# Designs tried in a protein design run: designed miniproteins, single chains, continued (3). Part 49

Each design is a single chain, and the fold is of that chain. pLDDT is the mean over its residues in the fold that is shown.

## One batch from the design tools (miniprotein)

Design m9681
Fold by ESMFold2-Fast:
Structure m9681 (fold): chain A 114 residues (1-114)
Amino acid sequence: RAVALEREGAALMEEGAALFAAGDYEGAIEKYERAVELLREAHRLAPSGATLFRLAIAERNLGKAYLAAGDYEGAIKAYEEAIRAAEEALELGYEGARAVKEEAEENLKKAKEK
């Protein structure tokens, strides 16, 4: 069941990315928020660094969508969650999370400059 949630989350992230590329930031936010929900549930059912890494990417993309929509508070919260998920993934040995954490930290600074 966790694998099914991860697959649904990945599909929603692809839909969100397509909407973001089309300039539909509100649509992208909706898809990324749902992806985050599913990935959090997948991690609860089967904890793994890989799922936390996917969650960090989803939260980072959600933050970028909020920033593009002018929702700086939403962006700040999403980037903070991306950093937290990336840190947890790194604690579990998932080195791929390091670049996501660094990008989220930089984007968090930019969102706070509003």
Scores: mean pLDDT 86

Design m9682
Fold by ESMFold2-Fast:
Structure m9682 (fold): chain A 78 residues (1-78)
Amino acid sequence: SKEEQKEKLIKWLEEKLKDPSLSEKEKKLLQGFLEIGKMKLAGESVRKIGEKALEIARELGAPEELIREGERLVEEEL
């Protein structure tokens, strides 16, 4: 179900955020994706939120690896 998929994505992000090797910048960006996931559960448009999150991440100079993960998250929720 969509709810199960969203819960899995949120859990994955929460677990990834526990990684002590993450930089502060990476943690902020992953936290942003977690917030976006929670906002989706609140009924916001997935596409709009995902596109905005990726735009913000690029503006903040996110690593390409993190951007690709964000793209995958948006695609999985679309």
Scores: mean pLDDT 72

Design m9683
Fold by ESMFold2-Fast:
Structure m9683 (fold): chain A 86 residues (1-86)
Amino acid sequence: SLVAEAEKHIELGRQYEQQGKLREAGDHYDRAGDLYEQAFALTGDGRYGDEAIRSYERSARLYQLAGDEERAQQSLEKAQRLRLRL
């Protein structure tokens, strides 16, 4: 399940964030966003779109805190693009 895989990445992101591993946490939240966006595309369920946006925005913040401005911008652009489809 795309949703189950996304939830797994949210949990991994949370664990890395608690360890101060902000870049790895950002990677997992970004991956969760991609999986929720795929679930939204397949189902049309806006709740998955909302979860994807939250995941991308959290990823962007974590990348920014880690000093990875390029990955932060990429995650933020995915969130902004998806918001236009909701």
Scores: mean pLDDT 92

Design m9684
Fold by ESMFold2-Fast:
Structure m9684 (fold): chain A 98 residues (1-98)
Amino acid sequence: DKLLKEAEEAFKKNPSVAKALSLAAIYLLLKEPEKALEAVEKAVELNPALQPALEEVKERLKDPSKWLETAKELVNASLLFDPNNEIAKKLLEILEKL
């Protein structure tokens, strides 16, 4: 929950695709798929080329068994957009422990 608040605040202060994707991953790990989808929609608003990725995420979210894998993909995508994203790095460590 501290990580969620940090990610939400970071996105509000300076929105970026990387921050939106890491925020979406946190929501999936918290079992909040609707909020995760909203975060991916924010990434699409910042980069419309991500529209096909949004549709893939929406389909995967229909199956809760795919949520952990989808969260890992979102964290990896976040790090591709910003390798220095501290929230995404912390999420990667959490996901490796799971």
Scores: mean pLDDT 85

Design m9685
Fold by ESMFold2-Fast:
Structure m9685 (fold): chain A 68 residues (1-68)
Amino acid sequence: MMTLSLEEARHALDTLRDHLLADPSVSTDEKVAAVRAAGEELLTLVAPEDHPALRAYVDGLLAELRAA
Protein backbone atom coordinates (compact mmCIF):
# COMPACT_ATOMS: atom_id res chain seq x y z
CA MET A 1 0.00 0.00 0.00
CA MET A 2 1.35 3.43 -0.95
CA THR A 3 2.26 5.75 1.95
CA LEU A 4 0.74 9.25 1.78
CA SER A 5 2.87 12.37 2.23
CA LEU A 6 1.89 14.90 4.91
CA GLU A 7 0.88 17.30 2.09
CA GLU A 8 -1.42 14.66 0.51
CA ALA A 9 -3.01 13.93 3.92
CA ARG A 10 -3.60 17.65 4.56
CA HIS A 11 -5.13 18.03 1.08
CA ALA A 12 -7.51 15.11 1.78
CA LEU A 13 -8.56 16.72 5.10
CA ASP A 14 -9.06 20.13 3.40
CA THR A 15 -11.25 18.50 0.72
CA LEU A 16 -13.34 16.75 3.39
CA ARG A 17 -13.68 19.99 5.42
CA ASP A 18 -14.81 21.95 2.34
CA HIS A 19 -17.35 19.24 1.45
CA LEU A 20 -18.75 19.19 5.02
CA LEU A 21 -18.94 23.01 5.24
CA ALA A 22 -20.85 23.10 1.91
CA ASP A 23 -23.60 20.83 3.36
CA PRO A 24 -25.90 22.74 5.78
CA SER A 25 -27.70 19.49 6.78
CA VAL A 26 -24.57 18.20 8.58
CA SER A 27 -24.36 19.26 12.26
CA THR A 28 -21.16 20.63 13.83
CA ASP A 29 -20.85 17.43 15.93
CA GLU A 30 -21.13 15.29 12.76
CA LYS A 31 -18.49 17.43 10.98
CA VAL A 32 -16.13 17.12 13.98
CA ALA A 33 -16.66 13.33 14.12
CA ALA A 34 -16.04 12.95 10.35
CA VAL A 35 -12.78 14.98 10.39
CA ARG A 36 -11.57 13.14 13.54
CA ALA A 37 -12.25 9.72 11.96
CA ALA A 38 -10.53 10.73 8.70
CA GLY A 39 -7.52 12.02 10.67
CA GLU A 40 -7.20 8.69 12.52
CA GLU A 41 -7.33 6.75 9.22
CA LEU A 42 -4.74 9.05 7.60
CA LEU A 43 -2.35 8.50 10.55
CA THR A 44 -2.14 4.81 9.47
CA LEU A 45 -1.02 5.94 5.95
CA VAL A 46 1.43 8.73 6.89
CA ALA A 47 5.04 8.22 8.05
CA PRO A 48 5.42 8.12 11.89
CA GLU A 49 7.69 11.21 11.90
CA ASP A 50 4.82 13.24 10.35
CA HIS A 51 2.21 12.13 12.93
CA PRO A 52 2.66 15.17 15.27
CA ALA A 53 2.21 17.60 12.35
CA LEU A 54 -0.86 15.71 11.06
CA ARG A 55 -2.42 15.61 14.57
CA ALA A 56 -1.83 19.37 14.94
CA TYR A 57 -3.48 19.97 11.55
CA VAL A 58 -6.53 17.88 12.54
CA ASP A 59 -6.79 19.76 15.87
CA GLY A 60 -6.73 23.07 13.96
CA LEU A 61 -9.53 21.93 11.64
CA LEU A 62 -11.59 20.71 14.61
CA ALA A 63 -11.17 24.09 16.35
CA GLU A 64 -12.21 25.88 13.12
CA LEU A 65 -15.35 23.70 12.75
CA ARG A 66 -16.32 24.19 16.43
CA ALA A 67 -15.89 27.99 16.11
CA ALA A 68 -18.15 28.15 13.04
Scores: mean pLDDT 82

Design m9686
Fold by ESMFold2-Fast:
Structure m9686 (fold): chain A 82 residues (1-82)
Amino acid sequence: GAEGKQAGISGLESVLNNLKSGDTTGAIEAAEKAISEIEPYTTDEAGGKGLSAVTLVLDLVKSGNTDGAIEAAEKGIEELKK
């Protein structure tokens, strides 16, 4: 529903802002918070998509792939806004 969609978008935007500012620790914290906020909504399509996008971004950040994390976050936001 709308809540899962907004949680996903807000979480990904927060992660993206931290990554673009070079705050990797802040990006990880934002991603973990987003996962927690999205989990109650994973039974709908938007919540499931949001969780998958944030989880992918978190994995890329933790592996040091900052460019890939930025691209994945931007793509995730676009997919959730459809």
Scores: mean pLDDT 81

Design m9687
Fold by ESMFold2-Fast:
Structure m9687 (fold): chain A 89 residues (1-89)
Amino acid sequence: MEAAARAALPVEARALEEIAERLETEELSDIERTGAAFTLLSAAVTADLAGVEEGAELAREAAKKLIEGDLKKAAELAREAAERLRAAA
């Protein structure tokens, strides 16, 4: 499981980078924001399984901020989470 989670880190990092860019540059619908929150939480689970605790925490905080409607902080945290996941891969 851990090895498979580590192999997924670059893909998860890219997904979080894309979410951060979209939150910064686009108006996202409620469905799109819900999908982004699920991607962030999925990435947090993958990061935990891979032993990247800081990346997992940042991804969970990004999802929380997104649900709260703080899109700017959600984008910042998602980008930082992506950086941690990419560095650990």
Scores: mean pLDDT 84

Design m9688
Fold by ESMFold2-Fast:
Structure m9688 (fold): chain A 78 residues (1-78)
Amino acid sequence: SKEELEKEIEEIEKRAERIFKEATKKKDFETARLAVLAGSSATFARLHLSMGKEELAKKNLEKAKELVEEAEKRLKEA
């Protein structure tokens, strides 16, 4: 549903912001960049969802999930 997608987008945005703050404190530029890209993909998902383009919103949300998971993994391994 639209409500479920909106909730998932918000969760990814919060995760991306948290990772960006932590990576910035550690001066981990590569991880911070991935967090920014994840946030941007989540923003595009929200934009497409607001325009009724659910399939494009889901595609961008999936990209955001992959990017935030990669950023989280890199932050833990550093």
Scores: mean pLDDT 87

Design m9689
Fold by ESMFold2-Fast:
Structure m9689 (fold): chain A 72 residues (1-72)
Amino acid sequence: MDEIKKLSEELSKKVADIVKNETDTEVMNTKISQAVQEAVKKLKELGRKNNVSDKEVAQIVSQAVSKGIKEG
């Protein structure tokens, strides 16, 4: 569970950094999409080991992205 929380926080930080540093909307969206894809892959692997459902992973990712966009 702690590893899942850490990945969620890292995703939020990555999204915030992308929003702060990218002025091109297309580049920004591409980088956010890549960060989300990487986080989903890692979270699904950890979820499988810790009995966390795909639905819960999706909720964690959605909240992390939303937080990152607001913080950026």
Scores: mean pLDDT 80

Design m9690
Fold by ESMFold2-Fast:
Structure m9690 (fold): chain A 82 residues (1-82)
Amino acid sequence: MDEELAKKALEAAEISRADGDAAIATLTSPDELRLGADQARGLAEFAREQGKKSSPVVAEALNHLAEVLDEVAARARAKADA
């Protein structure tokens, strides 16, 4: 069960990176990029909080997801501020 949850979190991290990269590449509106960055950051915080309540294996996977979401958020914000 924990291994399946960890696997899903790692898969979500890969999907989030791919979808985030595509969105950042295609979005030109600073407001939309900032909204996307705020949403990604919120999801990263949620993933970290869920990690604190989880087994070590699931927590590690959720922390990795949070790191990916923070990277996407930072890149979206950087493009918005350009």
Scores: mean pLDDT 85

Design m9691
Fold by ESMFold2-Fast:
Structure m9691 (fold): chain A 76 residues (1-76)
Amino acid sequence: MDETLEEMLEGLRYVTENAKRRGNVPSEEEIQEILAKYRKDISSLTNSELLALIQHYLEEKDFETARELIEHMLDK
C-alpha cells in the first residue's frame, strides 16, 4: 500500500471515530442503500455517503475498494 494512501486512510478513520462518538453512525439499512447507489452510479453519492462506504470497506478490510472511494472523493 502507498504510504500517502495509508496516511489518508488513518485520517479518515480518525474522522469516522469522532463521528461515531457523536452518534453519527449510519445504520446497516443506510449502508445497504448507499451500496445500491454505488453499484449503479458512484457520482450520485454525497461526500458523507462516500465516507460511510469507506468506513464499511475498512471494516471489511477491503483496503483496495476503500482506496478507490477515497480517490473518487478527492477527484470531486
Scores: mean pLDDT 68

Design m9692
Fold by ESMFold2-Fast:
Parts: sequence; structure tokens; C-alpha cells
Structure m9692 (fold): chain A 99 residues (1-99)
Amino acid sequence: MEEELEREIDEIVKRLVDMGLITPEQAEKVREAIRKSKYREEFIRLLREALEMGRTDLVRQLVDLLIDYYENPEKDERDIEFDLGALALALAVFRVMDK
């Protein structure tokens, strides 16, 4: 599970760089933010779903949240949880509308 999650982190971050959504410097911050987060599985899932659905706007919002988390690790985790919940709801609504 742990080693598979590390591969998924590397794979998703590479895709973000290849798509021009983040720089190589930002890639390191995103990778470390996901690794340190207790919500790492949710971040991976939401990034993957947003990429699959072509929602680059949501991908950028997730990336911005991860970079903010990396640069300000003392921030209240409740704010991060709320933002993740809002993004997850947006993806769920889009998925229903696409059907």
C-alpha cells in the first residue's frame, strides 16, 4: 500500500508537469505536501479524477492547496479538510451532470 501510493504520487506529479499545470520546482513541493498529509489518499484520488474528467481548473485548485500546505505546514488542518470536501463535492456534482 505505502509503496504503491508513492508510485501513484510520482506518476500523478509527472502528469501535472507534462501537462504544464505545474513547474518542476512546484512538483517537489506538491510531492512532499501529499506525502506529509494525512489526506494523501484523498489528494491522489481527487487529482486523478479531476485529470480524468479534464477539469484542469480543479487540478489547479488542488495544486494551489498542496503548495500552500507545503509552505505553511502550521496552518489549521480543518481549513484543508473543508477545502478538500468542497473540491470533492464539485467533482461529484460534475460526474452526475456528465451522466
Scores: mean pLDDT 73

Design m9693
Fold by ESMFold2-Fast:
Structure m9693 (fold): chain A 97 residues (1-97)
Amino acid sequence: LEEIIKIGEETLAKLSEEEVRQIHAKAIEIEEKGDISEEGKEVVLLDLLVRIGELKKLYEQGELTEEELKERVDLELENTAEFLKESVEEVKQKIIK
């Protein structure tokens, strides 16, 4: 989990606010259509990492406890795994690779 949070933080740090907005918008479009190509899957995983990075920022700003951060990251992983029709372990492996 700690490695995943770090990767999310590093991913968000490399992106502008405009890029983050575009990634979120594209992920929503893909999720609404329910059709996942290999390319759509990459966008959904990138959006997941951005969301995890945003949660880490909330923790650093004192808006979340460490326990709440971990619970919310686990929920984001579970939601993404359900959408991709994969296990949480498979999603984690794609992030850590």
Scores: mean pLDDT 81

Design m9694
Fold by ESMFold2-Fast:
Order: C-alpha cells, then structure tokens, then sequence
Structure m9694 (fold): chain A 87 residues (1-87)
C-alpha cells in the first residue's frame, strides 16, 4: 500500500517532490523506493488539482516500474499521466 502526502501543503509537496526527483535521477534511491515515493506524490498533486505535476510524478513512478520490468503496471501509470494532461 502506498502512503499519500495529502497532509502537506502544496509548497512543501513541491519541495519534497523536486528533492526526490533529483535524488532518483542521481541514483541515490532504488527503483522500488522511487516507485512508492513518486506514486504517493502523484496522488497528492492530483488531490490538489495540479494535473501537470501529478502527471510528471506518475511518469517517474512508471519509469521506476519499467526498470523493475513490471511493464504492464508501468504502462497503466503512463496512461494515467496522459489522461491527466488532457484535463
């Protein structure tokens, strides 16, 4: 089960998401951990109506699943990101 960050302010969510995105791209967090973190951020941004940031977080979670060879689950997250960007 994933944990959401809905208790954080939008500014605090942005700061934390940006930090973890940097750490993931720099190779400091595992794909399994990145998947859990970015899925949590995606849901939190979506709850705020920030569909652009939510879509970016869903893509990062999907990318993490792709590295884990969980392709069907990754495709579902990429599809979710595309649907959010149409709003």
Amino acid sequence: MIEGFTHLSLEELERRAKLYEFLYLAGFISPEEAYRLFLGFARSFESYGDYERAARMYRLAGDSLYLLKRFDEADELFKRAEELLKK
Scores: mean pLDDT 81

Design m9695
Fold by ESMFold2-Fast:
Structure m9695 (fold): chain A 119 residues (1-119)
Amino acid sequence: LKELAEFIKELAEKTDKKIIIVADEKSEEILAPILEEEIEKGKISIVTLDENDPEFMEEQLKGIRQYLKENENVIVVILGSEELKKKVEKALKDLKNVTIVKYDGDLEKFKKELEEALK
């Protein structure tokens, strides 16, 4: 996960697109310190979801949907369990001009997909 965060940081400096990372709490604890400067610049945002709190998750997903409807040139990166990925994809499925990149444990595949999304 640390190597993934360093890669996201490197790509964020090379693109004008905003990156929203949707992650579980454990992933956020690792990502946030590495991405601190990019978060402070508004280039990256981390949205933490807890699949054990369905009401909070629904509220956060509504916030993401509203942001994506109002803003262009945004990439959504999903980190977490398979169930979390499915819920986020379902919540964003009807939105136009949204690019979603999922991390499934294959770092090389993730790197390729994220590079293509940020071009």
Scores: mean pLDDT 78

Design m9696
Fold by ESMFold2-Fast:
Structure m9696 (fold): chain A 66 residues (1-66)
Amino acid sequence: DGLARAEELGQRNAAVVKEAIDLIKQMIKQGKSLQEIKDEVAAFLAKAGFANPDAAAQSLVDNIVG
């Protein structure tokens, strides 16, 4: 079932995104710059297999930091 496979991949991606959000919050608490946060999150998402890690990282940072 392609839908069940897509849902499983979606759940895995959701877990990765949650880890990325937690990482952003941790880096903010550590006083890292927005650029450092974006770069580390983009690298994390790229390692996790995201197609557009830089765009995804920017979107997540914007949603959390503004």
Scores: mean pLDDT 77

Design m9697
Fold by ESMFold2-Fast:
Structure m9697 (fold): chain A 103 residues (1-103)
Amino acid sequence: SAAELEREIERVVQEAVQALEERDRERLVELGRRLIELMREAIEKNQVTAEMAHLFGGLWATLESLARQGRATPEELELLREMQEVMRELKLKLGVPIGPGLL
């Protein structure tokens, strides 16, 4: 259900933020890839909520900020590229700009 997907996305984002704070960069990439899978699942099932988009966009904005500061690993830059592709799909499905400046 949409509610179950939203709770799992919230959990994964919380764990990803914790991994970033703990400097566990390998776990951050693992969690980011799982988040992409969950978001693609929500898109395919037409179960995307505003909260899911907000949570995903927030993590994307954090990683994009690290990349701009030259602090991202090559694996995180690859993750950021994949997340940007998902964000474009979300923008098309929701009809609203959900770029880093809006989340």
Scores: mean pLDDT 82

Design m9698
Fold by ESMFold2-Fast:
Structure m9698 (fold): chain A 77 residues (1-77)
Amino acid sequence: SSELEALIRELEDLKAQLETAARAGDWAKQQQILVQIDQVLVRLAEGLRETKDEEAAARAREIVAGIQAIAREAFAA
């Protein structure tokens, strides 16, 4: 689905922005980006429930795992 691919790209862009904000130590920016990620994840979860594209689903899960790793590192500091 073109919609699912668009959501995956949006999530990849937000992950890159989160990494940049984390490197800068910009906590306020990190919080803003995490809110945007949460909104995309709600829409992505709906798309993933309806898709049979296992490769797209795997890509989405890898990006989510990467975002979770960044968040855990921020809370461990």
Scores: mean pLDDT 80

Design m9699
Fold by ESMFold2-Fast:
Structure m9699 (fold): chain A 94 residues (1-94)
Amino acid sequence: AREAALSALGGGLVAVEGALTEKAREYGQKGVEYGRLALENPEKGREYAREGGRYAILAGLEVVRNAETNEQVSKGIAAALSGAGASFLAGGKI
């Protein structure tokens, strides 16, 4: 689930890179990087996942703000964010 969520985040961001502004692309790349760090660093996993989700949301907002995005691109970002969030919640549920 965690690996699938990070893969979905990466795949969604890659799918929209061609339609992203430079700023949105930068935020997307940072989101993916922090998502990976969360997986590789369990002690700071929550902190990194939080930052990754934050940057992914910022990337999505930039796409909406700066460009007319097709429905598939918007769905890709939403799916990536949902996957990352589900992975975070599943890891923190007790």
Scores: mean pLDDT 62

Design m9700
Fold by ESMFold2-Fast:
Structure m9700 (fold): chain A 61 residues (1-61)
Amino acid sequence: TPRGFTPEEVALIERTERLRREVTSGDYPEEVRREVEREVQRVRELIERLARELEEELARP
C-alpha cells in the first residue's frame, strides 16, 4: 500500500533492492559494493521507520 510511502520513496526502495541483487550476483569493484551496502542500510532504516509509523497510524481507531 502506498500509505506512508511516497512514490519517490517506493521507487528508491525498488531501485536499491535491484542494485543490491545485481552487485551480489555480478563482479563489481569493492568500492562500488561498499557504496551499495551503505545505501541499502540507509534505505532499510527508512523502511523500518516508515513501517513503524504506518503500524501506529493503522492501530488508531
Scores: mean pLDDT 72

Design m9701
Fold by ESMFold2-Fast:
Structure m9701 (fold): chain A 59 residues (1-59)
Amino acid sequence: GAMAARQAALAAFRAQVREDALNITKEGGKLMKEDGDSAEKKAIERANELRARYQAAVA
């Protein structure tokens, strides 16, 4: 049914969010080697963006 399809889409989105979070962590680690303060701020901003997208998909 439509509900099962929606749950499958949310599961797929959840997997994508997890992958994006791993990429952000890797990118943040690389940036912190080059510019610690700016890298931390960018990582926080990106994490907040990802969280907002996830919450929107779940709502």
Scores: mean pLDDT 69

Design m9702
Fold by ESMFold2-Fast:
Structure m9702 (fold): chain A 86 residues (1-86)
Amino acid sequence: SELEKKFFEELKEVLKGHPLTDEFIETLKKLRKENPELSLKELIEEALKKAMGIEDESVRKAMADIIMEKLKKEASQKAIDYVEKS
């Protein structure tokens, strides 16, 4: 989907400069395919744990909130809605 590609391009821009950004995005794509029941925020939290080794749940939740806030500010709402509904 073009909206899915747009979402992951915008997510990469939000996370630019982090050495594990590409690994995080690929992990998020795999988690989304394997866990269609999870919300985008829950998928981000799980990708932070698996790709970046963030084991503290409160830190993962705080980082996921920051990422979601930046996505809502900088990304297309249609792209976000597409990923959240699928």
Scores: mean pLDDT 77

Design m9703
Fold by ESMFold2-Fast:
Structure m9703 (fold): chain A 82 residues (1-82)
Amino acid sequence: SEFTSRETGLVLRGVAEGKASDDMIKETRKLIEEIKKYKLPFSKTAFLSLEGEAHEEIEKFIKENKLVPYKPSLSDNDVVIE
């Protein structure tokens, strides 16, 4: 199954706020807005529960855009829509 640019956006949010260029921040904002539109609750635990395909797509996106891999505290970047 194909997870989405939405999941990638959440990973990149953490990077963009600390390490990514302005261009990547603009792209991540688009992805974050898509995540909000779909009202996906995201937490560190939920993120680690993603299917392998989603993990691969996220890692691929980070690598292809030459972003610095980080050891995230995702709590600061969690998107929770109640």
Scores: mean pLDDT 44

Design m9704
Fold by ESMFold2-Fast:
Structure m9704 (fold): chain A 75 residues (1-75)
Amino acid sequence: MAELERERKEALEEGLKYGSLMLTGHPKEGEISKEKERIEENIELMERARELREELLRRGAAPEEIRAAILEAVA
């Protein structure tokens, strides 16, 4: 029973930590809970969100800007 849940949980934990950095530059909770669920279902969109994060960071965007862009990309 737990095999799929275990692997899914591992992927979510990695994605969660990665998403935390995308949102604030270090792990924050609450907001990330929504992101991990989105990432779980849409891995392809998550990769795009990662690229947006890097691009926005290079442009000096604020964490709020990055978060908004990620939500749009993952929607």
Scores: mean pLDDT 60

Design m9705
Fold by ESMFold2-Fast:
Structure m9705 (fold): chain A 78 residues (1-78)
Amino acid sequence: MRVLTLLHVTAKDAEKTGEEIVRAALEAGALAASATVVDDTHLVVGVVAPDRETAERAIEAVRSLPGVESVEATQLPL
């Protein structure tokens, strides 16, 4: 079952990190990913994954990025 994950991301530079977040999520196997810059250090990220295991890998990939300081994740079944 597909999973929508909403990520609240704190980053050192939100604009530069947004593209890296999208790429990391897609490389982890996400079907779709989008990042919206809220301010200089905060982003809201949407990730659609084919399953929960892929969603968890996408969250870990985003957390592992050098520019990312924290990630809060909420998962919703689709």
Scores: mean pLDDT 84

Design m9706
Fold by ESMFold2-Fast:
Structure m9706 (fold): chain A 74 residues (1-74)
Amino acid sequence: SIEEEIKEEMRREARELGLSEEQIELVIEAFEAVLKNKQPSKEVIEGFKKLSEEQQKIARRLILLGLERYEELK
């Protein structure tokens, strides 16, 4: 699916940018919540608070790009 292709691309880019696997899954879960017009879970929100400022910028950029790609391809 388009969603799965975008998530795999986001995981690859996040790894290259130095996020851990746990941090990558936080980004993916936040992305999925936004796609479904839901707030991220409390666990995802708390996980994001533990990210550095630089990691938070990376996460936001990846989510925004993923959303843009999804809108263009649907």
Scores: mean pLDDT 85

Design m9707
Fold by ESMFold2-Fast:
Structure m9707 (fold): chain A 83 residues (1-83)
Amino acid sequence: MKEKAEEVLKRIEAMIERLRQEAERLKESDPERAKTLEGYIKELESLREQLKLALENDNEKMIEKYIKAAEQVLEQAERLLEG
């Protein structure tokens, strides 16, 4: 569980960086899409904080919940970057 949470945290950090780079690239050509990417960044930042808090509190139930939530958002962000 904790090793998987650490891996998911790394994936969140990498995705936030990719989304920031893509939003900057799109800001002039597609500002609405750039705004959508910023929304995903905010959601991932929130999930990262919640998952870190669950890990600090050794709350297995919350760790599992936020891993699952983060995986769903990461999949959505990947699909958005491909479209």
Scores: mean pLDDT 85

Design m9708
Fold by ESMFold2-Fast:
Structure m9708 (fold): chain A 94 residues (1-94)
Amino acid sequence: AKENRLFYLDLALASLNKAIKAAKEGDYETAIRYAQSALDAARMGILDPEKLKKVEEAIQKAIDAARQGNYDEAIKNLETAKSILEEAKKEIEK
């Protein structure tokens, strides 16, 4: 399970990049779907409870903002989640 963390972090980052792209294109149904997939993958890739909580909070805020039509806030929170996932990946690679 722990050996596959890097795989799940790469999957989470790929899904999150697709969510950001869809959100910037105004396709919020697709953005929410990919954000949810990124969250599921992040839960499998991040073992640090504090980092996982921050990623979960950022992705959930992005989904909530998108549902409320607050698209700039949605994109900002997706980019925040991406930065945390990239940091988590770098820590595993060290």
Scores: mean pLDDT 83

Design m9709
Fold by ESMFold2-Fast:
Structure m9709 (fold): chain A 63 residues (1-63)
Amino acid sequence: AAARALIEEGRRRAEEIVAEGMRRGEELDKIDGVRGSTVTMRGLADGEAVRVDAELAARALEA
């Protein structure tokens, strides 16, 4: 029982990982730029700094 479940789960997991990888490919491209902005946003000390990083991220997302 466990063996069969593991095999089936392994296949589903592999498929999910691949599908997630592809979907994440697009999200990763966006997040990659946004990640830089989150560093300054976590401080929220200077909104100007946050916007500067966000602008760079937005440009990266369009690039």
Scores: mean pLDDT 53

Design m9710
Fold by ESMFold2-Fast:
Formats: C-alpha cells, structure tokens, sequence
Structure m9710 (fold): chain A 80 residues (1-80)
C-alpha cells in the first residue's frame, strides 16, 4: 500500500540519521516522530479523498526531502 511505502521510506531516513547522529537528544527524536506522524496523516487524508497513488507518492517524497534536511540541520547544530 501507499502507506506501507511511505512508512518504509520514513523508517529508512530515520535509521540513516540515527546512525550518523547516535547521540541525538530525546527532544529531537520526539520532533522526528512528530514529523513522521504528520507526513503519514497527510498521506492518509489524501488516500481518503481518492487522490491517485502516484500523486500521493510525489507529495510524500517532497515532504520526506524537507523532513530529512530540517532534521539533519538541527542535529548538526545540536552536536556542537
């Protein structure tokens, strides 16, 4: 399903970030979880509205890129 594909990509990004920044604060990890839930909720709402799978995946990919960039910048600032 589209949700499974998005969840898999989110988990992959999260794992890559945590491997690079193993000492990330609990607060930042909670922020990551919040962003993840927000993206998944958006995907669920789009599915309920009957948006085509291809368009949902495009939106999810765009949000994932912004999510990764934002979190990595925050983690780099926190490591110092």
Amino acid sequence: SVLDEVEKELKKVEEEILKKYPNASKELIEKMEYAKKKILNTVKEMLERGVPKEKILEEAKNELELYKESIEKALEAEEK
Scores: mean pLDDT 77

Design m9711
Fold by ESMFold2-Fast:
Structure m9711 (fold): chain A 69 residues (1-69)
Amino acid sequence: STEAGIRLLLESADKDGDGKITKDEFIEVMLSLGFSEEEARKAAEEVVGPDGKISIDEAVEAILRLLSK
């Protein structure tokens, strides 16, 4: 499914294996899925934590919300 594919891409971007990705890694995944740079940056700003990281679960949810619009 689309959700499973997105999760796999995000897990592949998690180079540290901590279940989180950087804001930049999230933007790269978004661009690879065909989103614009503006959409990717906006989504990243909405879900990034104070440590500059985004959990994979939060990233999956954010991407699915955008695909549903």
Scores: mean pLDDT 79

Design m9712
Fold by ESMFold2-Fast:
Structure m9712 (fold): chain A 98 residues (1-98)
Amino acid sequence: SAPQPPLSPQQAIQRLQDIGLTLGGNSSLGPGFLDSQNNLVVSLNLADSSIGLPLSQIGATSPAQVRPGQIAIANINGQQIRIRIISTSAQTIYAYII
């Protein structure tokens, strides 16, 4: 598959604002940031009621079963956002926005 195109900082700010997040942080969802390759990364706290991520779509029943590279649709502040999983902890998923 083709790699995701890099985002400018302005494009990343606009994309985050469209889903109610901010670059450098959001009080409900954690930080949106750019990695060293200008990919837009978000930290999704699964204890936050504004985040809907049905783990069944990726064959998981808990965050511990989530694997890097999986693609999922997250509901973030009422918007359906396509994500690619980078890593996970007990209650947090780190993902690229696609």
Scores: mean pLDDT 66

Design m9713
Fold by ESMFold2-Fast:
Structure m9713 (fold): chain A 68 residues (1-68)
Amino acid sequence: MLKTKIFKAKNDEELDDIEIILIAGDKKEYVFKEVVSIEEAVLKAREIIKETPKDVKIEIKVKLIKRK
């Protein structure tokens, strides 16, 4: 199993996109693409898990790019 890692605010400067995806069985629900920071994404994911009445998995997908 992968460990949970909290990212630093500086990483947000190089973010291209952040998605929060709720997975229940074979269905993906709740795609959030307006998250500004990784920390905010983690907080939103935790809130969704707490409010969800079923066994679900939440994925946070982060794209990082370097731009001059």
Scores: mean pLDDT 57

Design m9714
Fold by ESMFold2-Fast:
Structure m9714 (fold): chain A 60 residues (1-60)
Amino acid sequence: MEELKKKREEALKRIQQALEDSVKTIEDMLKSMKSEEDKQDFIDVINQSLEEAKKALEEL
């Protein structure tokens, strides 16, 4: 029983880390673009969506 709970927590943490890595990758990609206004809006939307996803996962 404890093992199952531990595996769930590890899976959740792994998913959260993967989401953070994805955010950073997207941000780095957008930062290489020339349009400051376009990248600013896009980065903000992506960050908000990922924060909501992380919060939902933690509520599991």
Scores: mean pLDDT 71

Design m9715
Fold by ESMFold2-Fast:
Structure m9715 (fold): chain A 100 residues (1-100)
Amino acid sequence: SLEIQRKLMAFAAELDALRAEALAALAAGTFDPQRYLQRLREIMERHGIHDEAVLAEAEAIARATLARVLATDDPAEIERLLSEMGTRILGLAARELERR
């Protein structure tokens, strides 16, 4: 569906912006994991993802990734981990939006 494709592109753009904000905050020492999780949920809900099981799965993926991010000082590993998380969450959103 062209409508679903358009929604996924808009969702991906907001995830990219959230990742850029997270990278900047991590570099500045101002990163708040709880704010990140709240922003992620808001982005998902704004793009039509309201299923509580899907939202819970996205939060679980994000929490696991953020634990690894906070355990490392390697900027390249942090970028890789956040990019991998974004791909997983986008895949989860795509499956939910394509269900109907």
Scores: mean pLDDT 87

